# Designed miniproteins, single chains, continued (2), part 107

Each design is a single chain, and the fold is of that chain. pLDDT is the mean over its residues in the fold that is shown.

## One batch from the design tools (miniprotein)

Design m7713
Fold by ESMFold2-Fast:
Structure m7713 (fold): chain A 65 residues (1-65)
Amino acid sequence: SVQAFIEEATRALRADPTDPAARAAAREAARQRLIADPDLGKLLRDIADKLRAIGDEFEAELKAK
């Protein structure tokens, strides 16, 4: 699910930087979830495309000011 992926990604991002093994394990767990759920991968690509478009619009608006 998207919620489970967000939790895994959050764990990877918040992993202790002084423990590279724990950080790597968290990132690998998130990667394995994407591999195990191809529908999740497609949904995340769709969300990423929409977020990129919103970001581009926001940046263009800031430049116009």
Scores: mean pLDDT 70

Design m7714
Fold by ESMFold2-Fast:
Structure m7714 (fold): chain A 79 residues (1-79)
Amino acid sequence: RLEELVAEALAIEEALAAGEDPEAVRARLERLRAATTPAEQARIRAALAAARKPDLTPEEQAAVDEGVARTPEVAAELE
């Protein structure tokens, strides 16, 4: 279940990055959101963040770390 939801979310991001029809990709994303609970959406988001972290440049990772440091309340909500 979770693996299937993460795979669909990654496929949607890849399709959007590949320049496929944005309306069709958006429809797939809205359908995924409608079919998932808030808890599942949070887990998908965490899995996507983990999957994308190795592809970030050192500058992009520094910007993310700075954003988290400036908003500690958001980091606390991840628990």
Scores: mean pLDDT 62

Design m7715
Fold by ESMFold2-Fast:
Structure m7715 (fold): chain A 71 residues (1-71)
Amino acid sequence: SPMEEEAERLLERFREEAKKMSKEELEQAIAELKKQLALIKAGKVPGFSEEQKEYLAKLLERAIKILEEIL
């Protein structure tokens, strides 16, 4: 779908930028993204639909995986 294609492009750009980060910056980014993911999964994000929360959670999980693979 167009949304999946856009997500793939965003995550690929994120991967290229992440390769330029220091170990400390990668560790901090991973910790922050995991914190945001926990808040989304706990339902502690006002103004988001269930579909938006699911989509955002999947994007964050993929972003975390990218950072962990580079670290």
Scores: mean pLDDT 83

Design m7716
Fold by ESMFold2-Fast:
Parts: structure tokens; C-alpha cells; sequence
Structure m7716 (fold): chain A 94 residues (1-94)
């Protein structure tokens, strides 16, 4: 529950970061024909930003997979437990 909410918040922040980086990269590409040195330095800065984003994405991915696996496992357990209780309730009503 809380972990799922935290992952959702993290993914929303990553989405915003990805959009900003994409816009930044597009602007740098547009400058490429006119400003060699400035473009090179801009691309270098963008590359560093990309690496940092990559680290965040990897961390979010690992956390997400870990929580997803736990949720699938518990979801299955809850499903089975629910069926047992439904059957017991039916027998009691009978």
C-alpha cells in the first residue's frame, strides 16, 4: 500500500525529469548546426544528466520489481484466503 504509493510518486517525478531532459536534448540538437563548441559542452552536460537519470531509473526499477513481486505473492495469498472464507460463509449460511 504505502510502498505502492511511494513508487507511484517516484515514477511521476521520473516522468517529469524525462520530459525535461528530452526537451533539453532537443534544444541542444537544434543548436548543433550553428554552435559547435557550445553544442559540444551542452551535449556533455546532457550526457551527465542522462547518466544521473539512468541511476534513478535503475533504483526505481529495482524497487518496483521487488514490490511488484511481493504484491503478486500476497495478492495470490489474499485470493486463496478469500475463497476459503467465501466457502466457509456459504456453509455457515446453509
Amino acid sequence: EEKERRIKELLEKLKEYNEKEREYSEKLLELSPKTGEVTRKGLEEGRKAGERRGEIVEEAGRESFKVAEEYFSKGSEYGMEGIKYAVEATVLKL
Scores: mean pLDDT 56

Design m7717
Fold by ESMFold2-Fast:
Structure m7717 (fold): chain A 77 residues (1-77)
Amino acid sequence: MQLTPRQQRILDALRAAGRPLSVSEIARRVGLSQPTASRHLRELEAAGHVDRFGSEYLLRMTPEEAARFAAELAAAE
């Protein structure tokens, strides 16, 4: 999949945050409406650029990073 400038900004925002972000947080950070950000995030998830964890999205991470995030999410519940 070819990345649009908006999709690239979403990936950059996720990389800079270093944590899962909600659609609302991503939309605010990149200056998009929530429906527009949600559409781009679904396309990026389908292309394998981001992973979805519940209602949040994260830049695709290493297995070690994924395991750490899963443990943190479980501990928060």
Scores: mean pLDDT 74

Design m7718
Fold by ESMFold2-Fast:
Structure m7718 (fold): chain A 74 residues (1-74)
Amino acid sequence: SSSEEEARRRAEARGQEAMDRIRPLLPTLEKIAAADPAEQEALKAELAATHGWEVTVVTLNGQTIVSARPRAAA
């Protein structure tokens, strides 16, 4: 019971921290999702170089999904 609550609190704290870090990037991520493949690669490279974020673009069931993670050095 207690261990599940601790895991939940840790997951929520990590989720909050990730959201706080990604929130300023949401307009850029939306731009990446809407961009042409060549422009997507350029924007991904810029995000990685400028903000230290790794961006992944996946197409699943005809839907474009964009996700971002901090680089491993953090």
Scores: mean pLDDT 70

Design m7719
Fold by ESMFold2-Fast:
Structure m7719 (fold): chain A 57 residues (1-57)
Amino acid sequence: MKVYVEGLPKEEVSQEEAAEYLSERLGISKSTAYKLLKKYPKITFEILLELAKKYRS
């Protein structure tokens, strides 16, 4: 299954690759990243910013 992640050189990546990217960028577990991908199958810069605000605190 492919997920769109804006800002990656390869914008359509596997769900596992997207979860790894979110885990590293947001400082969250991969299981939490997979849960986020269920809610946000397309990760735009706008969504990434909102998630960063939530997980930076």
Scores: mean pLDDT 75

Design m7720
Fold by ESMFold2-Fast:
Structure m7720 (fold): chain A 61 residues (1-61)
Amino acid sequence: MELLEQIRKEVAERTGIAPEDIIVREEDGKLVATLSKKALALPEEQVLHASRVAADLIRRA
């Protein structure tokens, strides 16, 4: 329940991206994270960092 919110907040805190621009959901028993169109316009380095942080957190969950 709160796991999705926790992952979203940790990605936001580590990357500086607003939590509202980070979408974490569960599909077919797997966690999926995506960025809003607004967040995808951020510098490539920041977007890649956010993707790696989200993937690591999801893998550990």
Scores: mean pLDDT 77

Design m7721
Fold by ESMFold2-Fast:
Formats: sequence, C-alpha cells, structure tokens
Structure m7721 (fold): chain A 88 residues (1-88)
Amino acid sequence: SLEEEARRLAEELRELLTKEGFETLGRQAVELTERAIEAIRRGDLLGAEISLGLLGIIRGVLKLMGASEESLRLMDELIETLRRLIEA
C-alpha cells in the first residue's frame, strides 16, 4: 500500500540520515510521516498538508547542511508518496 511505502521510505531515510549525522532530522521525518498518515486516515487534509510542509522544510535544512543526494532523493520520494496518498 502507499502507507507501507511511505513508512518504508521514512525508515530508509532515517537510517541513512543517522549515518550522515542527522539523526534528529531523520526521527522527525518518521514522526511527520506517521502524523500525515493518521491525518489522511481521519480526512484531516489540513493536518496532512501541514506535515508535508514541515517535511519540505526539513528537506531544505538537509540540503543546506550538506546531506547526500541519496538522502534528498528519499525525502522527495517520501513527500511524493504522501501526496499520492492524499489524492487517493
């Protein structure tokens, strides 16, 4: 499912970010992913969009701090997967 794919991407991102020294941002990405999924399940589209916006901010911070291209790609895939889940 798209929910399982989003959780998988968030966990892969967290593992990679921990190796790169961004453990806190990786944990926040997992937390925001779970909050987005729960908001979508409840029909709280505003809550889902807020979580996606915060993931976008984390993505910007990671880029400024020199996170790898692979980490940024996983973040982009995570955000896109959650957007597809909102549209489903």
Scores: mean pLDDT 91

Design m7722
Fold by ESMFold2-Fast:
Order: structure tokens, then C-alpha cells, then sequence
Structure m7722 (fold): chain A 101 residues (1-101)
């Protein structure tokens, strides 16, 4: 058995009020069913420091679970940027992992 990995990337920017526009992420197709890892990286605008958070979904075809994982990872990065008193530029990386026979 091999693992097939598919990666998708989206970007978002924190606004001055600390809000981020909603980031829509795609679930895997039913034939590509596996698990999902979402990795969010935020680059703090003033310091240039990098903050990272990750969240997972056990079923890559569960659109609600994949979206919830993305939102959880984004919220963690946003909270860390707010704690630093900065805004961040966000990169959202969605990794779908499929077991193939």
C-alpha cells in the first residue's frame, strides 16, 4: 500500500481589527478518501516572525470536518498574532492523504 498526497494552498490577510475573511477549503473526492491535515503559517507583519498551527480531519471527504480543521488552525494563528500585538499574512495548506492498494 502507498500513500498518495494532494496539497492545496490558500492565502489570507489579517485586518487591522484582527479579523480574517473566511477561507473556503475543498474536501477530497470520495474515490480519494483518506485523512486531512491543515497547516496554517502566519508571518507577523512587523517582526517577520512565523507562527504555525495545525489541525486534522479523520475523513478527508467530510467537507464540514475539513472546513472546521482549517478554521481551528486559522483561529490558533490569529490568536497568537493578537497576543503579539501584530497582524499576520496567512498561508493555509491543506494536505489530503489517501491510502492506495
Amino acid sequence: TRTLVRTRTATATMKADGSVDAVAVEAAAPEDRGDTLVIVTGTLRDSGEVVTAAAGAADSTDEAAVQAAAEAAIATVVEQARAAGETADLTVTVVHRTAVP
Scores: mean pLDDT 84

Design m7723
Fold by ESMFold2-Fast:
Structure m7723 (fold): chain A 100 residues (1-100)
Amino acid sequence: EEKSDTELLIESIEEAIKEVKENPEDVELVKRIMYQTYLAAKKLVEKYPDDEAYREILKIAEEALKKVEEEKDPKKQTEIVLEALEKMKKILEEKAKKEK
């Protein structure tokens, strides 16, 4: 019933990956999803400042937002976001396995 912040963020990222894959040409949606994921990661780092996994995820999100801003090709912008979301999910899944 009660899910951890790690499990909730994993579910959020899984939904984000699904939405991006279903709407890969909707660049405004893709950018919004990346920004919302960045805000979620930032909030978790503020709540758990000593958590290495949350800090790594925040860094990945920040780097992805910068790369998306610098990229002019919509297809490549979507690829940057998908790569970032998949990397963040992998880190969170490894964290969740250690919490069991």
Scores: mean pLDDT 86

Design m7724
Fold by ESMFold2-Fast:
Structure m7724 (fold): chain A 68 residues (1-68)
Amino acid sequence: MPSDEEQFQATLALVLESGLRLAAEDPERARVFIEQLRQTADLLRSRGWDDHAAALDRVVDELEKALA
């Protein structure tokens, strides 16, 4: 069974893949999705999960680049 960390990394990969497809198909919905991810990253940081928040911030950055 994957560890919690491996599960988190696998989830991030799926989130990035789904977000990139969404950015190509519907940029407006992709922007809403990015805002939700930013709120999640802020929540993780507030709880001291800095490494997880930083990983999610990288996903957000890649999705924002796709919307440019």
Scores: mean pLDDT 82

Design m7725
Fold by ESMFold2-Fast:
Structure m7725 (fold): chain A 104 residues (1-104)
Amino acid sequence: SLKEEVDKLMEEAQSNYEKAKKLGEEAIRLAKELGRTDVAGAIQRSLRGLENELKRFQEAVEKGDYEKALEEAQHLIDGAQSAIENIERTVKELKEELEKRKEE
């Protein structure tokens, strides 16, 4: 049923969002340590986008609009996965910059 499909996607969407948030918080800390306020701001905006997508998903579920909930859940899952990949790359780059500065 659509409800059972929504329930499964809710668990996946929440898990992906929490992972993106945790990685984003680490990246923001590293960016601030390096004085990279541009990078910190970009990650912060990305996380706000995911929060808005999560809110739309939750609102669709609360209204019983399971077709819209499935669409919004897929957007959140895809968006969170893209954010995770981008943040992981950014964390790697920031850690490499921090290592280089420590050896000076």
Scores: mean pLDDT 84

Design m7726
Fold by ESMFold2-Fast:
Structure m7726 (fold): chain A 100 residues (1-100)
Amino acid sequence: SEWEKLSEEERKKIVAEKMLKEIKENAEKLYNEALNNPNNSEDEKLAAKAIYDLVSGKMSYEEALEKAKKEKNKAAEKAVKIVKALEEGDIEKLEEIQRE
């Protein structure tokens, strides 16, 4: 009932906030799972590290994005952009990143 009273825009923001909270609360676990997944490439493991360093406060968005670009790691660049879009509640930006 309360959920049904929210606009589509408000619902999308709540989903984004929930996703970001889950990433932040489980940052170390998610990173360790990514490292131990044999289906992940080296670039995908580095992308998981970039997310971990970003959400744990070890790196700024600018530092993480710059590093990903210098290393030509598209997975890390995409991951950093997703975290920023989630933090800003920018669902349109999330859709743009997914189309890349």
Scores: mean pLDDT 79

Design m7727
Fold by ESMFold2-Fast:
Structure m7727 (fold): chain A 67 residues (1-67)
Amino acid sequence: MDIGEQERIDYLRSKGIDATGLSPREMSRLIFENPPELSEERKAIIQEIADKLREIGDEFQRELEAK
């Protein structure tokens, strides 16, 4: 019914964990304990976005302090 729930069940099954019939909270705990590995390219993109957001925040704070 929830597409995200089915994807989580399928992911845990790929790790050898049967998550069928578990609550969303229990599935979230299992995923936290068995996180998916991100590709190096995906990690680099996420890091670049995080660095850009940090720079924007720092610039905005400097502009506020300059007033």
Scores: mean pLDDT 67

Design m7728
Fold by ESMFold2-Fast:
Structure m7728 (fold): chain A 93 residues (1-93)
Amino acid sequence: KTVTISLSGHLDANNAPGVQQQLTDAINTADKVVIDTSGLTGMDTEASQLLTRQIQEAQKKGVPVLVSNPGTDSGYLKLMGVENVSPEEIEKL
């Protein structure tokens, strides 16, 4: 099962824990996780570090995490070893 997590607005230390909870649940229940960053306008260093650690934990468990709609924000996640996928690729998963 593929689970898509949609990110929107600016991610900071106050809202990153909510995204972390969504990622943790998806990692435990899904075979694959897709993060849609099309609505993301920015990301704090603390938020990016928190998400990076969660993505690394997913990868250690053998659950692939993909990023769709790569803007400048999603480029950071790709640099940290997260695979980038176009919207049309998601339709085929």
Scores: mean pLDDT 65

Design m7729
Fold by ESMFold2-Fast:
Structure m7729 (fold): chain A 78 residues (1-78)
Amino acid sequence: SLEKEIEQGIEKAREAFRRAVEDPRTSDEALRTLMEELGLPLELVERRDEPAVREELIALVDKVLEEKKEELLEELKK
């Protein structure tokens, strides 16, 4: 099912981004690449060592991925 593939793809992306943000071994360049793909502000990457900024990054990614999931699922109904 394409619907399930979309849901699984979004969930994998969400999990991968969460791991990347929470893992101090993740380079700033890798995070910038992920944020560019999601259209999110790159400035937050510079401050990811701050817990509040990491929580904000995760929340922004979750929001964008949820919106993308809804858009893709609506396209399937057309």
Scores: mean pLDDT 77

Design m7730
Fold by ESMFold2-Fast:
Structure m7730 (fold): chain A 85 residues (1-85)
Amino acid sequence: MEALAAHARAAAEEALAREDEIVEEARREARKMSPEEAEKAAKDAESINKGLAEKLLAAGAISEELAKRLLELVDKIIKAIREEI
């Protein structure tokens, strides 16, 4: 699935380029949530996005370096959400 792998790589690189915007957006949304809703959002983000990054790495769609940076972005999002609750 060459086209899907290329799109996944481009999406990951775009997310990393917008890291500060994504983290700030996560903080803004967390401020609108109850502590329970924010913790659920953080846990869902961790489970879904880390799992996706690992699957993309296993499939050879992204490099190990890109996967590591993407996992670091997910950790920053989770921390931002938890800091607001």
Scores: mean pLDDT 77

Design m7731
Fold by ESMFold2-Fast:
Structure m7731 (fold): chain A 55 residues (1-55)
Amino acid sequence: SAAEVLASMVKNQGHLFSLASFVQKEESPEKAKALQQELILLKPELAEDINQAFS
């Protein structure tokens, strides 16, 4: 799925912050929240970094 591809890419911290910023600005807060939850489910070991990027 697209979420699996994104999760693989977000192992790099710079990519995580860029992705979070893009979705929050260009899409919607609802999509940003959905993506944040999806990424945490796919990569729970990165939950702290994901939550920080989407804060």
Scores: mean pLDDT 68

Design m7732
Fold by ESMFold2-Fast:
Structure m7732 (fold): chain A 89 residues (1-89)
Amino acid sequence: MSFEEVKEEAVRVLEELARKAEERGALKTAEILREGARRVGKAKTAEELAEVLRETAKRILASEDMPPIEATSAAMTLLALAVEADLVA
């Protein structure tokens, strides 16, 4: 995958996760994920993209307004995308 392809995938995933968080009433997690999507959209390098994804994953785990299994699953998805970003760096 190219950097632009990973970046586009990351934005889509973050927006999808934010929508699911809102549907569950996890408004803090949804806001963190939306801010993550905005920051990913501004990333100019694969390193920047990977770091934003890692920071967003840490923040959702710390927000505590989503069930632990769902928060962990979302964080693992973002960390997998961060690995993909590192591979296209």
Scores: mean pLDDT 85

Design m7733
Fold by ESMFold2-Fast:
Structure m7733 (fold): chain A 61 residues (1-61)
Amino acid sequence: MTKEQKVLAATLIALEKAREQGIVANPEKLRKEAQDILDREGLDLSPEEIGKLALERHLAE
């Protein structure tokens, strides 16, 4: 999986989790959070973990 594919997968996972929780999430904002997480925390994080962290950051905003 490429870095770009991983960011996209994480963004889609975060959007689905937000929908399940009844949260209105901005896809572009989640993508930027996922990109930042991947750049800072390293490439070994799963898309699921990145998505979880991206949603948590979105909710803190």
Scores: mean pLDDT 77

Design m7734
Fold by ESMFold2-Fast:
Structure m7734 (fold): chain A 80 residues (1-80)
Amino acid sequence: MSADEKVSEALQKAKKLLEQGLKAEEAGDLETAKKLYEEAVKIIADALRDELGLDPDTAEELAKRIAKLLTSQIKAQRAA
């Protein structure tokens, strides 16, 4: 598996966690939603650091931005 494939796999795992987090948020379970969001960000950051060689600070910042974009995409897809 290449670095691109590993990052893609991590993004798919993160997207599933974000989808679960949004369902928890909709149900009023904000604690579970926060936990799932933090797990998704960590998975993305770890993949960016380990597979692309990004420093931890850059990986965390990009992971937060990617998680926000994925969350927006999930919300848009549910609304359509």
Scores: mean pLDDT 81

Design m7735
Fold by ESMFold2-Fast:
Structure m7735 (fold): chain A 67 residues (1-67)
Amino acid sequence: SKAEEVARALAARSREAGRDGVISRAEALEILDELDAPEYRPLVDELAARNGGLVDVDELGTRLLVS
């Protein structure tokens, strides 16, 4: 699914950056644009607001994959 693809890309980005489990809001939005997944932008914005502009990839991934 698109949610699974987004979750995998976010996890990969956090590992590449050497920040296991965390990426910036800007990095998360870049990935959403690359995967044409604008429907998840409000969720990224919500999580970034709670985490000082950073997105916890595990939390985001869980929320994307929970039905």
Scores: mean pLDDT 78

Design m7736
Fold by ESMFold2-Fast:
Structure m7736 (fold): chain A 65 residues (1-65)
Amino acid sequence: VLAEIQALAKEAADAFQAGDYDAALELLDRAEALVRENRDSLPPEVVEKLLAELRAAKAQVEAAK
């Protein structure tokens, strides 16, 4: 689960670097949904950190549009 979330975040970063902001946002939304679906299986500190990082990344992509 954590590896899948990290893979989605990596793909979102790659899409952002390529200028594909819509793809980056979609991948970040998928990563956030996966964190939410698996929050009971992850340490609370990891959940809060991942959600904060994903939210910051989404704000950065929105600002770049």
Scores: mean pLDDT 79

Design m7737
Fold by ESMFold2-Fast:
Structure m7737 (fold): chain A 80 residues (1-80)
Amino acid sequence: DLESLRAHVEAALSNMLKDATMLAATLDPDTAAQLIGQLSHYRDQAVANLNSGDNIDEAKKYLGKAVGIASQVAMQAAAL
């Protein structure tokens, strides 16, 4: 059901932030702070829009942005 799907997406986003934070620990502190700050912001916006129920397109937009930053963290960590 829709509520179970929302809970699953929220858990996935929380795990994504946790994994990205661990990877960002290999970056310089300023870059880590900037990227994790952006990821946290986009994750919070995605969750807020999912919970409102009124703006699924906005939630999808912020979910995409969060995935983009998480991918950037992984690429930066892999380059070290």
Scores: mean pLDDT 80

Design m7738
Fold by ESMFold2-Fast:
Structure m7738 (fold): chain A 66 residues (1-66)
Amino acid sequence: MTVTVTITGDKPGILSDGSIVHKGETVTLTGDITIETLSDGRVVVRDNSTGQQVVFDPEHAEITVS
C-alpha cells in the first residue's frame, strides 16, 4: 500500500523523528501501512515495517491511498 499525505492548511504534520511537515509539503509512505484516527480527531499513518509515521489534522491535509 502507498499512502501520500499533503499538508494543505496551517496545522503542520509531524513525522516520527519530530520533523515538521509544513503547508505545501508531501509525505509518501509505502509498505505495511496502518491508518488510524486518534481520539482528538488527528490521523496517524504508520509503516509498521520501518516505524516511520506521520500525524496530521485531516482538515488541514489531503490523503491519497493506492
Scores: mean pLDDT 84

Design m7739
Fold by ESMFold2-Fast:
Structure m7739 (fold): chain A 75 residues (1-75)
Amino acid sequence: MEEAIKELLAKGTEANKELALALYFFKELKKRMEEYEKEKEENPDKKESKEEIMKKFVELVGEAQEIAEEKRREL
């Protein structure tokens, strides 16, 4: 994925830049989701409601979106 992002950016078209940023967003979201699942494994007695799970997903999406927007500003 990281290599694919670099290749898309190197091709220099606006469409390829937007696709690279989308892939970067998904990479960051996946990383955060994996970290969240690891935290759940380390605390198996921690019970989360549907509302808490939804709130966490919104937070993870927001964090990944902010990182992708930072990368957009660097371009």
Scores: mean pLDDT 74

Design m7740
Fold by ESMFold2-Fast:
Formats: structure tokens, sequence, C-alpha cells
Structure m7740 (fold): chain A 74 residues (1-74)
């Protein structure tokens, strides 16, 4: 199992990757809905491939939902 420090590092890496997904989606002219789908796909792949804990995965999905709500208000 990954240590807490390794899990925290993966969480920060995932947040950085989500920022890039948003940036690339906006640059490509994607809709807020399309960016939301790509953010969810990114988190799902990250959790599966990098073995992020279920607790931190839940926080990432919550962050994706909050970002989606923020983008809808623009």
Amino acid sequence: ALSREEQDALFLEALQGLGEVIKEGLAAGLSVEEIYERMKEYVERFVKERKLSPALAAVLFSAVDMEYEAMKKS
C-alpha cells in the first residue's frame, strides 16, 4: 500500500492534471459539459492506474463537481 505522503503527492498531481484538462478543454473550445466529462474520465483513470485511496478519490470527484458548478456560473 502507498504511504500517506505518497497518497498526498498523488492527490496534488491529480489536482494539477485536472487544471490541465480544464485549460486544454477551454483552449479547444469545448463546452462546460464536455470539460466536466473529461474531468471525470481523468479522475477515474488516475484512481485506477495510480491506486489512489477511496477517500482521496471521493475528494477529487467532489472537487470536479464544484469546478463544474463554478464554470456554469460564468
Scores: mean pLDDT 84

Design m7741
Fold by ESMFold2-Fast:
Structure m7741 (fold): chain A 74 residues (1-74)
Amino acid sequence: MSVVKVTVPTSAVAAFYSAVKDLPNFDRVTGTADATTATLDVIFKEKDEAAAEAVKKAAEAVGGTAEGPLPYTP
């Protein structure tokens, strides 16, 4: 598994999720949000650098930032 750590405006979470939910190896999104900012972990079933770059572009498109892909071990 791998994770991309994302920070996006809370108002943009739905648009961001719609952009990433159909990516290859997508597993889930988890995280927390306050009134202005959501901090999200986009979890993939296996490491996919192209999918991670797509997540970063989706985050940037809504005025957010992203880092990864990072190793995820439960």
Scores: mean pLDDT 81

Design m7742
Fold by ESMFold2-Fast:
Structure m7742 (fold): chain A 71 residues (1-71)
Amino acid sequence: MTEKMFKRAEELYKRAKELIPKAKQGDEEARFEVDVLIALLRIMAAIAELSGDYETAEKIRKMVDELEKEV
C-alpha cells in the first residue's frame, strides 16, 4: 500500500517542481496548482502516518518542505 502511495507522491512532487518556475514568473494558475499539490502531499503524509508508515510519511513531508522553500 505505502509503495503505491509513495510513487504517487513522487509524481505529484515532480509536477510541482515543473510548475514552480511558472509560479515564480507570476502565473497565478501555476501557483494555485503548486499549492494544491503541496496540500495533497500533506494529506498523503498524514495518511501514511495514520497507517503506521512513519518512514514514508517523513519522506513525503521532506518533499513538502523542499517545495515550500521554492515557492
Scores: mean pLDDT 83

Design m7743
Fold by ESMFold2-Fast:
Structure m7743 (fold): chain A 73 residues (1-73)
Amino acid sequence: MSPSEKAEQIARMAQAISDGAKTLGDDKLAKEARKVSEEARKAAKENDEEKVKKLTKEVTKLSYEYQDRYLES
């Protein structure tokens, strides 16, 4: 998977977390996830492998926060 393809995947995951958090009234988590989605879209255009690595860690953290708070998984 290219850095651009990985960045697009991260952007989609972060957007889903943002939309879910917003629906549940968690504006802070929604804003954090939206920022990651926007940065991932930029990384996709720039094909920036280092940025993609950083954003992978960020989206993973946000995914765990969302699951812990709302999915009881």
Scores: mean pLDDT 81

Design m7744
Fold by ESMFold2-Fast:
Structure m7744 (fold): chain A 67 residues (1-67)
Amino acid sequence: DLGYERTAYLSVLGLFNLANAKQDQEALEKVRELQKEIAELLKNGKFTSDVGLEFSKRMEEIYQKIT
Protein backbone atom coordinates (compact mmCIF):
# COMPACT_ATOMS: atom_id res chain seq x y z
CA ASP A 1 0.00 0.00 0.00
CA LEU A 2 0.95 3.60 -0.78
CA GLY A 3 4.57 2.71 -1.60
CA TYR A 4 5.71 2.43 2.04
CA GLU A 5 7.58 -0.79 1.13
CA ARG A 6 9.60 1.05 -1.51
CA THR A 7 10.21 3.95 0.89
CA ALA A 8 11.50 1.56 3.59
CA TYR A 9 13.84 -0.17 1.12
CA LEU A 10 15.24 3.14 -0.17
CA SER A 11 15.71 4.42 3.41
CA VAL A 12 17.71 1.31 4.34
CA LEU A 13 19.78 1.72 1.15
CA GLY A 14 20.56 5.32 2.16
CA LEU A 15 21.56 4.18 5.64
CA PHE A 16 23.80 1.49 4.09
CA ASN A 17 25.56 4.13 1.97
CA LEU A 18 26.07 6.36 5.03
CA ALA A 19 27.47 3.48 7.15
CA ASN A 20 29.75 2.44 4.27
CA ALA A 21 31.03 6.01 3.81
CA LYS A 22 31.88 6.11 7.54
CA GLN A 23 33.42 2.60 7.38
CA ASP A 24 31.38 1.51 10.42
CA GLN A 25 31.47 -2.29 10.12
CA GLU A 26 29.03 -2.87 13.00
CA ALA A 27 26.48 -0.50 11.46
CA LEU A 28 27.01 -2.07 8.01
CA GLU A 29 26.22 -5.54 9.39
CA LYS A 30 23.05 -4.24 11.09
CA VAL A 31 21.93 -2.50 7.88
CA ARG A 32 22.59 -5.65 5.81
CA GLU A 33 20.36 -7.60 8.21
CA LEU A 34 17.62 -4.94 7.85
CA GLN A 35 17.86 -5.12 4.04
CA LYS A 36 17.55 -8.92 4.15
CA GLU A 37 14.56 -8.79 6.52
CA ILE A 38 12.76 -6.13 4.44
CA ALA A 39 13.36 -8.07 1.20
CA GLU A 40 12.00 -11.28 2.76
CA LEU A 41 8.90 -9.52 4.16
CA LEU A 42 8.23 -7.83 0.79
CA LYS A 43 8.66 -11.15 -1.05
CA ASN A 44 6.08 -12.77 1.27
CA GLY A 45 3.66 -9.78 1.32
CA LYS A 46 4.12 -9.36 5.09
CA PHE A 47 5.46 -5.81 5.19
CA THR A 48 2.75 -3.98 7.18
CA SER A 49 2.73 -0.40 8.51
CA ASP A 50 3.38 -1.77 12.03
CA VAL A 51 6.46 -3.60 10.74
CA GLY A 52 7.48 -0.37 8.99
CA LEU A 53 7.35 1.49 12.33
CA GLU A 54 9.65 -1.11 13.95
CA PHE A 55 12.12 -0.84 11.05
CA SER A 56 11.99 2.96 11.33
CA LYS A 57 13.00 2.72 15.02
CA ARG A 58 15.84 0.29 14.23
CA MET A 59 17.10 2.53 11.40
CA GLU A 60 16.99 5.60 13.67
CA GLU A 61 19.07 3.75 16.31
CA ILE A 62 21.72 2.86 13.70
CA TYR A 63 21.68 6.41 12.30
CA GLN A 64 22.21 7.92 15.78
CA LYS A 65 25.13 5.54 16.41
CA ILE A 66 26.97 6.49 13.16
CA THR A 67 26.26 10.26 13.18
Scores: mean pLDDT 74

Design m7745
Fold by ESMFold2-Fast:
Structure m7745 (fold): chain A 70 residues (1-70)
Amino acid sequence: EKEERGRRAAAYREELAKKEGAVKGGEKAREKFPLSEEAEAVAREIAAKLIEIGDLIEKELKGELTLERA
């Protein structure tokens, strides 16, 4: 159980970071396309790309500076 708890904590942190990025990216895209299913599909693609770009920038150690105060 302790091993599972350690793994869950790590997975939970990873999921939390992904969800936080997805919520921010997804919400921005969803604000433009909140209703239509077709628009939602486009928003999902945009959100996925934004998250991927953000993750890549963070991996380059530019995460904190990339955020800027915008």
Scores: mean pLDDT 60

Design m7746
Fold by ESMFold2-Fast:
Structure m7746 (fold): chain A 68 residues (1-68)
Amino acid sequence: SQVEELVQRAKELIKQIEKETDPTKIAKLLQEVNRISRELFDLGHEQEGRRLLSEANEAVMRKQEQLR
C-alpha cells in the first residue's frame, strides 16, 4: 500500500540520518521525512506520521550533539 511504502521510506531515511555526518545532508534527509509525514497526515495516518517525525528529530538531535 502507499502507506506502507511511505513508512518504509521514512524508516530508511532515519537510518541514513543516523549514519550521516554532514549537517547539510542531515537537514535534507529530515526535510524528506517531514514531507512523508505530511503525506501520511493527508492519508489519515497522523499518528504514524507523528511517530516517524519524532524518531527523525531525535536522530537529528543526537547527531547535532555529536557534531558540536
Scores: mean pLDDT 86

Design m7747
Fold by ESMFold2-Fast:
Order: sequence, then C-alpha cells, then structure tokens
Structure m7747 (fold): chain A 81 residues (1-81)
Amino acid sequence: MEEELEELFRELYELLVKAKNAKTKEEFEKYKKQIDEVERKIKALYLENPELALKFIEKNKEFIEEIRKVREEVDKKEAEF
C-alpha cells in the first residue's frame, strides 16, 4: 500500500503538471480525465486502510502539500476555458 500510494501520488503530480501546462482545452480535458482516475484509485486505497493512509500523509506532508498547490492551479485553469 505505501509503495502504491507513493507511485499514485507521483503519477498524480506528473498529470497535474501536464494539465497546468496544457495549451488546448482538448489536451487539458485528456489529462483531467487521467487525474480523476488516479484520484479515484488513491481514494480506494484510503478506504481500504485509513490508518496506513494517515501515516503515509503525515510522512509525506510536504509532497502532498505541493500536489495540493498544483491541483489548485489546475482547478483555476479549468475555470478559464
């Protein structure tokens, strides 16, 4: 689970950066769909073991905060289309 969460959050970060840098609405929507899929997988793992999820979040607080920041930029960009 911990390794799976690390991989999923890394994939999420890469997709968020791609969405942020997307030049067209079509490209943005493609990455947004992939982001939604990865977020769904993360949520599923959180529901399977909430205690391990909380420990992972605490251990990786800085990385998760960086992801949250980029997520806000992606949400703002969606409003501009």
Scores: mean pLDDT 82

Design m7748
Fold by ESMFold2-Fast:
Structure m7748 (fold): chain A 91 residues (1-91)
Amino acid sequence: SEQEKLAKQLKDLLANLKKQIQDLKDAYKAKGLPIPQSLTDAQAKVDQFQALIDKIGKGQIAGSPALIAQLQQLIADAQANIAKTEAELKA
């Protein structure tokens, strides 16, 4: 039950991060602006997050406190880079 809740929260968060990145890519393209490094960095963190979720789902790695900490860091890094990209777009 708790593990199912966590898995759902992680999948929902991953989907939201992907949407935010896509919306920002679309906004930069609409303005004729080059894609900033912060958005590229956010995409890389989201790709790493997706890869870890996929490995857990395939049973290739076990859930551990270290893995949870790694997922949390990838999420935080992605969110920070998204926020930076959004701020730069509004400037």
Scores: mean pLDDT 83

Design m7749
Fold by ESMFold2-Fast:
Structure m7749 (fold): chain A 71 residues (1-71)
Amino acid sequence: MKSLEELEEEYTKLELELRAVASPEELAAFNEEVRKKQEEIGKLPEEEIRDAMEEYVEWVRKKLAELKAQR
């Protein structure tokens, strides 16, 4: 089971990769979705935050894979 610290580290790494490959338009759309997801996670009870963060990291990973695949 990954800790919140491990998930946060993985998120940071994935976000940096995504920012390197995304167009300005794709990055703007990504930033808007990130803002919404962070607001949703911030409203959750403490016991749900880790699982929500894990889902969030998976979402970023999927988004990065889609961006790499579409070219």
Scores: mean pLDDT 79

